# Designs tried in a protein design run: designed miniproteins, single chains, continued (3). Part 76

Each design is a single chain, and the fold is of that chain. pLDDT is the mean over its residues in the fold that is shown.

## One batch from the design tools (miniprotein)

Design m10629
Fold by ESMFold2-Fast:
Structure m10629 (fold): chain A 68 residues (1-68)
Amino acid sequence: SPIERLIKVLDTDNDGVLSEEEFVEMLQTGFGLSEEEARELFKKADKNNDGKISYEEAKKVIEELVSK
């Protein structure tokens, strides 16, 4: 899907996870969200508070945004 392709481009290490900064930038540029809104969405997706989220968690957040 286009979402998975965008996530893969941001994951420069190809480790299957995204950093907070990479995810926030994607939401700001792709969806026009503010930095504050994007960071709040990241914190909700980062359930283990390790500063990273999986591709599946990132995709889930994006799907919820499209539904609004």
Scores: mean pLDDT 72

Design m10630
Fold by ESMFold2-Fast:
Parts: structure tokens; C-alpha cells; sequence
Structure m10630 (fold): chain A 81 residues (1-81)
């Protein structure tokens, strides 16, 4: 459901914020974001991949992740999805 999707996206945002605040390296943040996005895709096959990617990009941007890294995450999700 859309409600369950929103809950998973909120949980991802909270997890990534905690990791950033703890000083976790950006390479690890990238890996976690990609793996979580792929799990969401498996759980919600009805959601268009590009819409999911846009939501992940919005979360990363809000958290202050550099645009070059956001683009790399999006490209890797497309490649593995």
C-alpha cells in the first residue's frame, strides 16, 4: 500500500540521517540507500521504478548528500533493478 511505502521511505530517511550524524562514510551511506531501494522495489512491484528513484533522490538531497553521489545511487538502482 502507499501508506506502507511512505513508512519504509520515512524509516530509510531516519536511518540515513542517524548514519550521517554518526559520521559514517558516504560510500557506506550510498550502499545502504541502494540496497534499501532495491528491497522497496521488491516489496512494491506496482510502484514505477523512476518514481521510487525520485523519492530516494529527494531523501538524499534533503540530507545534504552531494548531487554527484545522488546521481551515482540513481544509476546503480536502475542497473540492478
Amino acid sequence: SMEELEKMLEQLKELLQEMIDAGVPLEVIRTVAIHYALEIKKAFPEVPLEELIKRIEEILRELGVPESEIKAVAEEIRKRA
Scores: mean pLDDT 88

Design m10631
Fold by ESMFold2-Fast:
Structure m10631 (fold): chain A 73 residues (1-73)
Amino acid sequence: DLEEIKKELEEKVEQAEKIIEANPEATDIIIAALENVAESLEESGNLELAKFLQEKVEELKEKVEKRKKEEEE
């Protein structure tokens, strides 16, 4: 079920966000890992899942950037 897989991917991105919050040094590695999964899905022809994950990763990147700006103030 495509919707169940999307929900699982969203949950993984939420888990990644929590890990990044606890371990900011791992941000680049975790984001790169998620981007690699999205690329793998695209190469496998799972374009809808790839796009969904890419959008969730973009949201995560924006949220991380906002937190960094708040810490610099």
Scores: mean pLDDT 80

Design m10632
Fold by ESMFold2-Fast:
Structure m10632 (fold): chain A 67 residues (1-67)
Amino acid sequence: AAVGRYRVTHDIPKSALTTGTLKAGEEVEVLANVDGSLRKALVRNLATGEEFLIPEAAIRDALEPVE
C-alpha cells in the first residue's frame, strides 16, 4: 500500500494476521510496507499512537485514502 493517511471504513478486529484493532471512523498512517510470505503494512493509529501490522488485503478492503 502507499505510505500516507487512511480512514477506517469498517471495523477490523484483532486476529492472527492483524495484531491491533481498528474501528470505523478512525484514522491511521501507513508507515512502511513489510515484505514476507504475506504482504503487510506497518500502520500507526493516529488517536492512540499504537503501531501494528495489517495484511495488505485488509488495507484494500477496509481502509480508504484520506485526501
Scores: mean pLDDT 73

Design m10633
Fold by ESMFold2-Fast:
Structure m10633 (fold): chain A 62 residues (1-62)
Amino acid sequence: GAAGQEGARKAAEAGKKGDFEKFSELGAEAGRELGSEELVQMAKLAGKAKSKELVENTAKGA
C-alpha cells in the first residue's frame, strides 16, 4: 500500500545519509507493511555490513 511505499522511500533516504540504524528500523517496518521478507532482510544486512567493514578496516590498520 501507499504507506508501505512511503516508508520504504524514507528508509532509502536515511540510508543515503549514512544513518544505518534509522534505515534498518524504517526499512524493516516498510517491509512488514508491504509483506516483503526481502526488504526486512535487506534492512538488517545494512547494519551488519557497516560492522563488518569497521572490523576489516581495523585489521588492515586503517
Scores: mean pLDDT 61

Design m10634
Fold by ESMFold2-Fast:
Structure m10634 (fold): chain A 91 residues (1-91)
Amino acid sequence: SLLEEALKKKRELDPEEAVKKILELMKKEGLEVDLSSLPPEMQEIAREMAKAAVVILELLKEGKEELAEEINEKTLKELEPRVEAIRKARE
């Protein structure tokens, strides 16, 4: 399925290369972000979000909006417990 193909592309991405690509795109839009300013646990989440963002942007460029949204929703569902754990650890 197209969904499984997109998920495979996401799994095969190098997290560090995905982060570099997203940061470079953000810099082009006038947004400079230093991930080293984030806690290590948030940096790990940022790497997983970057992998998803690379796939989502490619799908959007191809006009596959529904598939891009599905990848986005799955990524948020997977990362939500990790973000919640970080939030609770800071309380």
Scores: mean pLDDT 80

Design m10635
Fold by ESMFold2-Fast:
Structure m10635 (fold): chain A 94 residues (1-94)
Amino acid sequence: MAEIWIGLRNAAREAAERVAERLSTFPGVLSAEVLSSKDVPGKYLGLVGPSEDGYLIKVTTESLETAERLAPEAEELARETLGPEVEVTVRVEG
């Protein structure tokens, strides 16, 4: 198993939840979970910056190869769904 961590800044929670719901339908995705900055491990806080108004989406995949393949698609989906004012950062952990 591997994880894709998607950091979102300047996004509403409902918008993050829409992205997570769409990501959960991707083949090879086991789960997609929205986390507020207060609920994320400290090592991932850099993805949302020092602001408590940031959100993380944790996407669990079946394999590292699936995570690496899906990470660019997940970033594009987030950018298209949320628009240019939302900062999107993606990290793969295997």
Scores: mean pLDDT 77

Design m10636
Fold by ESMFold2-Fast:
Structure m10636 (fold): chain A 115 residues (1-115)
Amino acid sequence: SISLETLLDILKSAAEKANNQKALKLVREAQKLLQQMRELNDQLNKAKAEGNEDKAQELEQQLLELSDQFVEKLYEALELVLNDSKVQSQLSSSELSQLKSLYDFLKQVVEGRKK
């Protein structure tokens, strides 16, 4: 299995080579959100270790908000990539299969939020 960070790097490279600027922008924004989520998760773990429940609650809310934004950006990027044959030609069959599986999963998450 490919890590999420590696998957985003693969998407970025494929979108860049295919000159899909909209997908490239969304992937870069998703990468920034993933970085921010990792930093917040580190802060959350420290707050929990220190018994600071108020700070932990604030960080959990921020992490949920960034997670929602991340999922939406990644879902939009994958929709563009999977509808662009030029981007798809830059991907191996294994990479393309993993991206389709991720897209199907994210589609269920995003559609579940519309209720």
Scores: mean pLDDT 86

Design m10637
Fold by ESMFold2-Fast:
Structure m10637 (fold): chain A 89 residues (1-89)
Amino acid sequence: SSEQLQQSLAQAKQAIDQGKAIIAQLVSPLDVTITDIDSAQQALKQLRAAAEQAKKVSGVTNPDLVDQLQQVVSQAGASVYQAQQLLSQ
C-alpha cells in the first residue's frame, strides 16, 4: 500500500541519517539526500561504501561505532528492500 511504502521510505531515511551521523564521526560527512526510492538506493550504495572505508580506517580505534554503523546499514538495506518490494506489487 501507499502507506507501507511511505513508512518503509521513512525508515530508510531515518537509518541512512543515523549512518551519516556515525560516518561524520569516523571519516567525513556524507552528502546524500532521500526524496524517493531511487535516491534512497543511491544513498544506501554511498553509505555502504563509506561504511567499508570507516571499517578500514577506524575499525581498530572505534570498533563499537563501526559495529553500530554496520547495524544501521543493515537496517537501511532492509527498509529500502521492503520499499522496492512494495513498488513491484
Scores: mean pLDDT 83

Design m10638
Fold by ESMFold2-Fast:
Structure m10638 (fold): chain A 64 residues (1-64)
Amino acid sequence: MEEFRKKLEEYRDKFVAAARAGNDIEAAVYELYLATQIAASRSAGNDEEYKLAKEELDRALAEA
C-alpha cells in the first residue's frame, strides 16, 4: 500500500509539472497512468487503492 501511494504521488507531481510547463503530451501520459490505476483497483475490488488513486487524480487535476 505505501509503495502504491508513493507511486501515485510521484505521477501526480509529474502530471502537474508537465501540465504547468505546457507539455500536453507528457501530461496526458501521466493522467492516463492515474486513470488506469483507478480502473485497475476497481476491477480488482480493492476499495482502498481505488480511493487513493481517485483522490490523487482529483488532486492532480485541481493543481494543474
Scores: mean pLDDT 82

Design m10639
Fold by ESMFold2-Fast:
Structure m10639 (fold): chain A 76 residues (1-76)
Amino acid sequence: TQLSPRAQQAIDSLLSSGQLRRTTYTGDSTQYDPISGQPIQRGQTLLQSTNSGNLFRLSDFDEAIKNKKSTLDPNS
């Protein structure tokens, strides 16, 4: 999935600061992205918040950066 340049820069900064990590979902049950409500399946590449453990789909994180500027706490 292709990210916008702004989203890529924001993600890289958060990865560098240790607030996010890239991971692959290894759970057997379906989880849901808190930004979009879209399902997260085993084997998907995701971003994980190191503070909360929340998982985000790359495309949903990209959309949140464009629209809300807060992707670590989309509920704030």
Scores: mean pLDDT 68

Design m10640
Fold by ESMFold2-Fast:
Structure m10640 (fold): chain A 59 residues (1-59)
Amino acid sequence: MEKLLNAARAFQDVSAEQFAAFLVREGLIDEEQAARLLEVARQHPDASLEELVRLAFFE
């Protein structure tokens, strides 16, 4: 999980969709986890990528 938070901090200027695609490509999450991240992003449009990772995976 630390790797996801570090990636989120690095990608402050990308969309949640681009970020999720990157994480799947790097093998950090699967497609189901990416769908969860994007659903959380839809519900929290003002949240940072770091906050989205926490909401999707840390609860």
Scores: mean pLDDT 77

Design m10641
Fold by ESMFold2-Fast:
Structure m10641 (fold): chain A 119 residues (1-119)
Amino acid sequence: MKPVNPKELIAELSQQFIQLAQQTIKAIQNKEPKSKIKKLIQQAETVVQRLALMYQLFSMDPSTPQDELDAFGALVKAGEDTVKTLKDLFEGKKSIDDAQKKLQAFQKAFKDYLQTVDK
């Protein structure tokens, strides 16, 4: 196996998360079956949990640049906040606008992460 480039894996997982979050919001807007919406939320949460595990590993590596670690930490937090808001939206505790704002914050954090590692 060639060693996986962590930056490429983070980018792939982040893009997958954005797609899953967008699909979840659309499914809720379209009043699709609750089972489908729950499955999409679970898939999005699994992607964020994978990013969080990678963040823990990088935080334990003293060779990780602090600016890259800070940008990745912000990305993980934005992902966790988005998942929580999607769950709250599904339960009727938040609006679609709230979920879209959290997803936009995740997209901004992802852009900031990519700019930080592409110096």
Scores: mean pLDDT 87

Design m10642
Fold by ESMFold2-Fast:
Structure m10642 (fold): chain A 78 residues (1-78)
Amino acid sequence: MSSLESEINESMARIIATLSGLTDEEIDELVELHRAAEKGISTKEHLEKLERFIERAEKRNDTLLIKYLKELKEKMEK
């Protein structure tokens, strides 16, 4: 656990979500998923929420968001 790394990663998640046209509520949900992944938490609910974000990003062909979300899913599935 690194405080600086966590803050930078959360900021990057917010930037990516904003560039992808997510709402404030969706940005907050994505940041929550990011925090869960950093803690090694992989509940079924978190994975289902993450999968919904991936599906939406894939429909938009948002390569940056897809890459970020897939890396996040890999961290949760470890």
Scores: mean pLDDT 75

Design m10643
Fold by ESMFold2-Fast:
Structure m10643 (fold): chain A 113 residues (1-113)
Amino acid sequence: KYKELSKEELEKKLEEAEELLKKKESSLSPEEIELLKRALKAAKYGISSDKEEERVIGYLLVEAVKAFLEGNYDEAIELARKAKEIAEKLELPQVVELAEELIELVEKKKKES
């Protein structure tokens, strides 16, 4: 339906984010690369879920990573915050922690830019 992303479209967005990360690896620290890879792994799990709310978290994590890699730090923070809010409602503490780590990384990078 209108603005509804199919699983195939979400998987394509994930692949785009993974390729963008690969292209940007030389400009990132090992710690940044590890966190971004963890976020994309969590996103892949969410996108594969039968629960719509978990698929939305996956989408938001993919878009947050992509925004960060493109230098759109405010967008990345907003997307990660939305993912955190949904994860808190679903009682997914590991995803909440991951989203908080991602927000902290983006805020640090924004101050350095």
Scores: mean pLDDT 84

Design m10644
Fold by ESMFold2-Fast:
Structure m10644 (fold): chain A 80 residues (1-80)
Amino acid sequence: MLSAEEQKEYEEVLAEIDKKLKEIRENVESLSEEEVLKKVKEIAEKAKERIKNPRALSLLLARLLAETTDILLEIRKRKK
């Protein structure tokens, strides 16, 4: 299980990911798929640097992947 410090960092990173994904969704009409992927890659790299627990990191990356997939599908639907 995570230490109290690791738990706090996990919650902070999760909140930052959710905030950044919300910002991407709010601007989805002005963003290309490439711009979304670039932003998501930056979020993933920052999470990898901060979260040292492999299970916690895997859960964060899985959530990020699922949300990113939904955003990309929205962009593709709007371009058709």
Scores: mean pLDDT 79

Design m10645
Fold by ESMFold2-Fast:
Structure m10645 (fold): chain A 85 residues (1-85)
Amino acid sequence: MDKLLQVLEAISEAMDRVEAELPQDVADAFRQMVHQVLMDSVINREDDVSKIVERLKERLELLKEQYPELQPIIDELVKRLDEIV
């Protein structure tokens, strides 16, 4: 439970930064991707935080290729996720 809460806090801080620093279309893409990963985890009843983080990191790397302006925020989020899990 504590690790999942820390992951959600890290995601929330990254979302706040994306919304503050980047254009609306990039912020929307980031938000949609995060929502999709979290919803897929709920639907599949994935309770292993490490698996949720692994899938999130895979999707973050793909999003970074599509939107290079996300790189500093994604790199920081990935570092925080690695420290939690």
Scores: mean pLDDT 82

Design m10646
Fold by ESMFold2-Fast:
Structure m10646 (fold): chain A 93 residues (1-93)
Amino acid sequence: MDPRKELIDFYEEVLRLLMEKDEEGIKQLFESKGYEPLLKIALEAYRKVKELGVTDPDEVAKILYEILEKHSDAITENTKKLIEEARERVKAR
């Protein structure tokens, strides 16, 4: 389904930018998609990834999921599944 596919594509790009530690890329991506309210969560994930020096897709996805769970329990289960599919796409390349 297109909306789910678009969200998976979005999280694939988020994971890639977190792995590259590209703060400006993250800001531009969230602004272009109109997801500015979620930008604070993404920047918190960016800070943790940078502090830990993580480059592995599995560890980056775990950090992003943990931060999302901290901010909203109800949304994180569906979001976790989207992030897991995005992670598999990053690994398949």
Scores: mean pLDDT 76

Design m10647
Fold by ESMFold2-Fast:
Structure m10647 (fold): chain A 98 residues (1-98)
Amino acid sequence: NLNSITIKDLIKGIQALSTELKFYYAGELLKLSVPQLKIDTAIEEVKSVLEDGVFSDRVPLLVQLILLGALKGLDFESNEKYFKQGYESASEEKLLKF
């Protein structure tokens, strides 16, 4: 716990990625954080945060803030395919390989 990656470090890492990879890893992060969430619901929750600034009660606030910091100002609809790919490929084992 004394040397944990900060939110700022996570956001910087994601911001250095291509737009496609930002959405891919955003999908993975959401699935790993809320495994029980259905993909269509996950997309609507992320769109609500990015487009309307409305936070979901179903997703941890920290995850929503990371997604907002990484994806704000980017077009979700053009990149939804990459988000879906990341979401569907996500596993707990990938989270441990940061």
Scores: mean pLDDT 73

Design m10648
Fold by ESMFold2-Fast:
Order: C-alpha cells, then sequence, then structure tokens
Structure m10648 (fold): chain A 73 residues (1-73)
C-alpha cells in the first residue's frame, strides 16, 4: 500500500470519528458542516465544525477528508 494513501486514510478515519462525536453533541452543527461540504463550501464547513468545538486545524483536516470521501463515491 502507498504510505501517502495510508496517511490519508488515517486522517479520514480521525475526521469521521470526530464528526461522529459532534453528531451526538451538536447534531445541527454536524448537519450544517456536511451540507456545506456537499455544496463545495469548505470554508463554511470549517466554521461550523469550529463552532461545534473543533480546533481550526482539526476542522480543516476533517473537511478535506470528507470532501475526498464524497468525491470518491
Amino acid sequence: MSPEELEEEVEEALGLMALGVLKVIDPEKAKKALEAIEKGDKEAAVKYLVEGGFSEELARKTVEALARLFERE
């Protein structure tokens, strides 16, 4: 397996896990973040995750991971 692909998969797993926690704590913010990612508005998605308690860095990584997941299939 490609080391770069493995690192990307780990980042996706962390992002999905963090989003899962947010869905339990603040489902409205999680929904808004997902809708923003689906619309291609990554900046809005980052803002919603940060409002949900994510650090800006974690929010940005989570958004990138989810955007790739939605683009893959």
Scores: mean pLDDT 72

Design m10649
Fold by ESMFold2-Fast:
Structure m10649 (fold): chain A 78 residues (1-78)
Amino acid sequence: MSREELEEQLKKIEDLLRKNPMLSEFDLGALEVAVAVLKVVARKLNDEESIKRADELARRIEEQRRRLEALKAEKAAS
């Protein structure tokens, strides 16, 4: 994967997370794997900016997962 392809994939995930604040558990799992793969690619390319972007995306996916879990807990009255 080239640096340009890496940047394009990261932007696609960023846009998906921005447009979809309430992704399903399945979609969040798929994005988590995708971001982990992109971070490995960024490390092999020694692209520190893309590594930081991948870390930020992983954090945002984790935040969405936590919100989904909190909503499920609220509906079940904990």
Scores: mean pLDDT 81

Design m10650
Fold by ESMFold2-Fast:
Structure m10650 (fold): chain A 89 residues (1-89)
Amino acid sequence: LTVESLTVSLEALESGYVKVTSTVEFKEPADLVTIEWLANGEPVALKSGAQASRTARAEAVIPLNTPVTVRVYSDGELLAEKSLTARPP
């Protein structure tokens, strides 16, 4: 399974939190994909599910200004990774 793109968007929420949305595009339809969110290197959210599409999306709510890493897995294999700071523009 090949990741074609991994995009992250940020939206400011009340109380100093940020909604982080990951959109993953695959060259082929994905069956089972896991999207993992890490804040300061610690797992904070994980989404797993059957995908009947070439696109998978996952959201997490992270404290503002936190270093964040999103990882995309399929069958235990890391396919893509992106690191950023949870700070909306």
Scores: mean pLDDT 74

Design m10651
Fold by ESMFold2-Fast:
Structure m10651 (fold): chain A 94 residues (1-94)
Amino acid sequence: RPVFSLRELASYVAAELRRQAEELSKDPAHAEVAARLREAADRVAAATSLEEIIGILEETRRFLEEHETDAAVRARLLADLDAMIAVLREAQAA
């Protein structure tokens, strides 16, 4: 298993958040959630530590729990965020 740098992890997370935002932005009902995911992606791309990236994702997760009203979309987005957070926490522990 390759060792990932902070830059590689940040790029991966930011790209995934942008991909999710683009899919969501196709439905106007998800415009606010899509905008928050884009903001999170920009913050992640500028992050200087794994702790900062994890914090951004945890804030984004809380926003989704409060503002995404579609239960199926919310469950999918939360699962995707939880998977990314788990990878980052493993990288931080190594």
Scores: mean pLDDT 82

Design m10652
Fold by ESMFold2-Fast:
Structure m10652 (fold): chain A 76 residues (1-76)
Amino acid sequence: MLTLERVSAGRARVGEEVTVTFSEAPASVTVSQDGKVVATSTSRTLTFTPTEPGRYTVTATGANGDTITVVFEALP
């Protein structure tokens, strides 16, 4: 069962890495900012560096159809 284990920060600065860790490898992970896909992954750990300030949404889907949504904010 896919669950969220850890997010390294609920807020990050532009140029600062954000790491999201899941309980298992998801079927898909999408990171979006203002409707634009900026990163995708299928690994248990997603590392992403925001390039623009604003709200980033991480959506992960497990093999069983479970969906997890995590929101974080990138500061200037």
Scores: mean pLDDT 78

Design m10653
Fold by ESMFold2-Fast:
Structure m10653 (fold): chain A 90 residues (1-90)
Amino acid sequence: TYEKIKEKIKEFKEEALKAKTIDEIIELYEKLLEELEKLGAPQHVIDEFREGLPVVKERMEAAPELDLKEVVDILVGSIENAVKLIFESK
């Protein structure tokens, strides 16, 4: 499970780095969260990340100079850290 979750995060990163808009990145991230939910990630963790998406979008819109690659790195880093904590706590 953890290895499949890491692979899905990697797939998201590769696709998101090809995205041209913030909306495309958010759509890909929502798809990632759905895939992680199907792989058995705890619902409360998925809910926390979904709740965080409006904050990420607002921050990107408030800082138009922010590289889309940096946005992807922030999203990947936060979800990787959350997944690591879940599996280290088991």
Scores: mean pLDDT 75

Design m10654
Fold by ESMFold2-Fast:
Structure m10654 (fold): chain A 73 residues (1-73)
Amino acid sequence: MTEEVVTLPVSEVEAFAAALMPRATERGRRELAGAVAYAKQLASDGATEVTLRVTRDAAGRVVGVDVVGAKFA
C-alpha cells in the first residue's frame, strides 16, 4: 500500500480524478467520485484548494481517496 498527499486548486480536482479513474478499482472510482463531489461542495463554500490523500494497492491501482484538508480565501 502506498499513500500520496496532493494539494490541488479545487478547479483541478475533477481533471485529477478523471486521470486516475482508468487505473482505479471499483471502490477507488467511487472514492474519486466522492472526492470530486466534496471538492465541489467545498468550492461552493469558498474553498480555493483541497488536500487529498490517495491510497494505492500493490498493483498501483487507486483504492481510496480522502479529503484531508481545504484552504479558504
Scores: mean pLDDT 85

Design m10655
Fold by ESMFold2-Fast:
Structure m10655 (fold): chain A 59 residues (1-59)
Amino acid sequence: LLDAAVAALSALLNHVSLAQAKAFVAKKILSLSDTQIAKALGVSVATVSARVASASAQL
């Protein structure tokens, strides 16, 4: 319940989730590879690719 509210506020502030926004900025602005972002965030490369794709589609 509380976590859902926090997630909704983050999405409203950035038009995307904070995690998606961070992945998008790292990929498009900082030109980091998906592998480098995955290691830095502790997630799989597929997760990074999905977050970047979702942010790109929404923006």
Scores: mean pLDDT 68

Design m10656
Fold by ESMFold2-Fast:
Structure m10656 (fold): chain A 100 residues (1-100)
Amino acid sequence: NSLLEQFRELVERARRGELSPEEFVRRLVELLSPEDVEVTDELVDRFARAVAGVTDPATPRSEVYERAVQRILEEVDKGKEEELLKELQTLLEYLLQLEE
């Protein structure tokens, strides 16, 4: 699966410090987004907060993105890459429905 291979490449680049947490999450949202969906800063922020499990709007943006990346990397380390990718796609679809 080319999508899974692209996801793995993003994960390895993040682990090597080649992508900031914000860059990683943005690239991931772009990878998972349907064709013709505009990837806005608001969408990326909502996705990062949902992945991080952060409900407090006062949490610093940098901390939200760091927590989101950490959770993704922890699930990858458990060998649940395919399950995680499907869950992330489902989350993004849910968030897109809220942006009417």
Scores: mean pLDDT 82

Design m10657
Fold by ESMFold2-Fast:
Structure m10657 (fold): chain A 68 residues (1-68)
Amino acid sequence: MSIEELIEEAIRRVLEIAESVRPLSEEEKQKIRDMIRSMVDDMVSRGMSIEQIKEALEKLIKWVEEEA
């Protein structure tokens, strides 16, 4: 699985969870996309493996589910 595929899947899952609580504006959706991409870019710059990045994104998704 590529880093781009991980980013796309994480964005889709986070947006699905967030929108299940309330409708999101296009601006809110863009902020979520930018946040996830920025987070992954930071992890890549720190030398994290694809497996570690996947685990971090799964933890983020779980946190979003619990806070929604």
Scores: mean pLDDT 81

Design m10658
Fold by ESMFold2-Fast:
Structure m10658 (fold): chain A 130 residues (1-130)
Amino acid sequence: MEKMKNLAKELVLFALRLIAPHLSDELLERLRREALRAIEEATSPEELKERLEEIAARAVAELTSPEGRLALTSAMYAVVSMIETMERLKDNPEKMKEALLAGVRTYGLLQGASEEEIEEFLKRIEEIMS
């Protein structure tokens, strides 16, 4: 749970920064607060996924732009996919690290993140996984 929470926090902050142009400042701040609180309070991977999905669903319902809805849905799926990957590969740390790094790089590229931003984030993931 502790490594999963630290990775979820870092990925949420990374994703929110990338999708910020599609959200109002008020919605962005609310999502950051609610997501970080859910990560802090969750006691299981299942609870964490459910709480993050609920937060994203409420925010998507408030968005009128298709681009904003897609960006937020993609961000939510990236975080949920990370949690599921950690659960699926929990007995294979090497494969888990490889899958997480590949998934994050792919997400960053698809969202238009710079190579510098992606490499900085990958370094943080490696530090958490060590």
Scores: mean pLDDT 85

Design m10659
Fold by ESMFold2-Fast:
Structure m10659 (fold): chain A 59 residues (1-59)
Amino acid sequence: SEEEERRRARFRELLLEQIKDAVAGTPQQVELLRQQLDNLSLDPETKAELKRAFDELLG
């Protein structure tokens, strides 16, 4: 639905900002954020997208 798409887009923006900040941190902080992403109550598709973006930013 449009509401779900809007919620997902907003959530992606917020988490991507946090991911970018964490990627500039220590390896321990990066790993902690990865674990936090896994523990979030998100739909599997959104969770997979965010993890993929996280891995892409790490290179």
Scores: mean pLDDT 70

Design m10660
Fold by ESMFold2-Fast:
Structure m10660 (fold): chain A 98 residues (1-98)
Amino acid sequence: SLEDERRAEEGLLEAVRELIEEEVAKNNGVLSPEQFFELVSRLISDNLSEESKKLIRDLINKELEKNNSDTLTAEQAFEVFTEFLKLLQERHEKLRQE
């Protein structure tokens, strides 16, 4: 059901937020682009396509440029992850129509 899918998404986002906060705490309050990319790769699974990898790298680079920084805070990393999931879902919907 849509309600069950929405609840599952909320649960995933909460779990991801906690994992990001744990990784940030281990790395002096910030994540490098490489550390965050590896975290996302572990969270989404071993089946990240080259296109999905490019998408996450592009989103990371945009967030870094927007904040004039070489690292991501926990909040910035979480914002990048939520946008990445949104774009992956939109891409999946388009591919299902073909």
Scores: mean pLDDT 77

Design m10661
Fold by ESMFold2-Fast:
Structure m10661 (fold): chain A 58 residues (1-58)
Amino acid sequence: SLEEEIEKQLKAWRASGPLLMSEEEVRRQTRIALSKDEFQKHLAEIRQEEERLKALLG
C-alpha cells in the first residue's frame, strides 16, 4: 500500500540520513513520488481492460 511504502522509505532515510530534513518533508516528497507510480500501475490495468473490451466490440 501507499502508506506502507512511505513508512519503508522513511526507515531507509533514518537509517542512512543525517536527520537534517524533517520527517514530514520526507513523507510528503515520498508520497508524491509514489502517487505517480501508483497512477502508472492503474493505467496499465486500464489498458488491459481496454484490450478485453475491444475484443468484444470487434
Scores: mean pLDDT 70

Design m10662
Fold by ESMFold2-Fast:
Structure m10662 (fold): chain A 79 residues (1-79)
Amino acid sequence: DEEIPALVAQLGDADPAVRAAAAERLAELMGDPRVQEALVEALLHGDRATFAGAVAALARVSRTDPAVARAIGERLFHR
């Protein structure tokens, strides 16, 4: 599904309104494991802009749903 990768790319956008909208939409979808995996991939393998946006989205999720933020953190360190 192209929606999830597009939202992740938008996290690194130059426009703060675009970044905020992408973070809100990803937070709405964060119960989906595919969204969690996409965010983890952005944090591990994204370019500088995508990484920065992904960190901002994770911070937002941590504020609204700390359990989901913890699950994302566990995925980052899973081997």
Scores: mean pLDDT 75

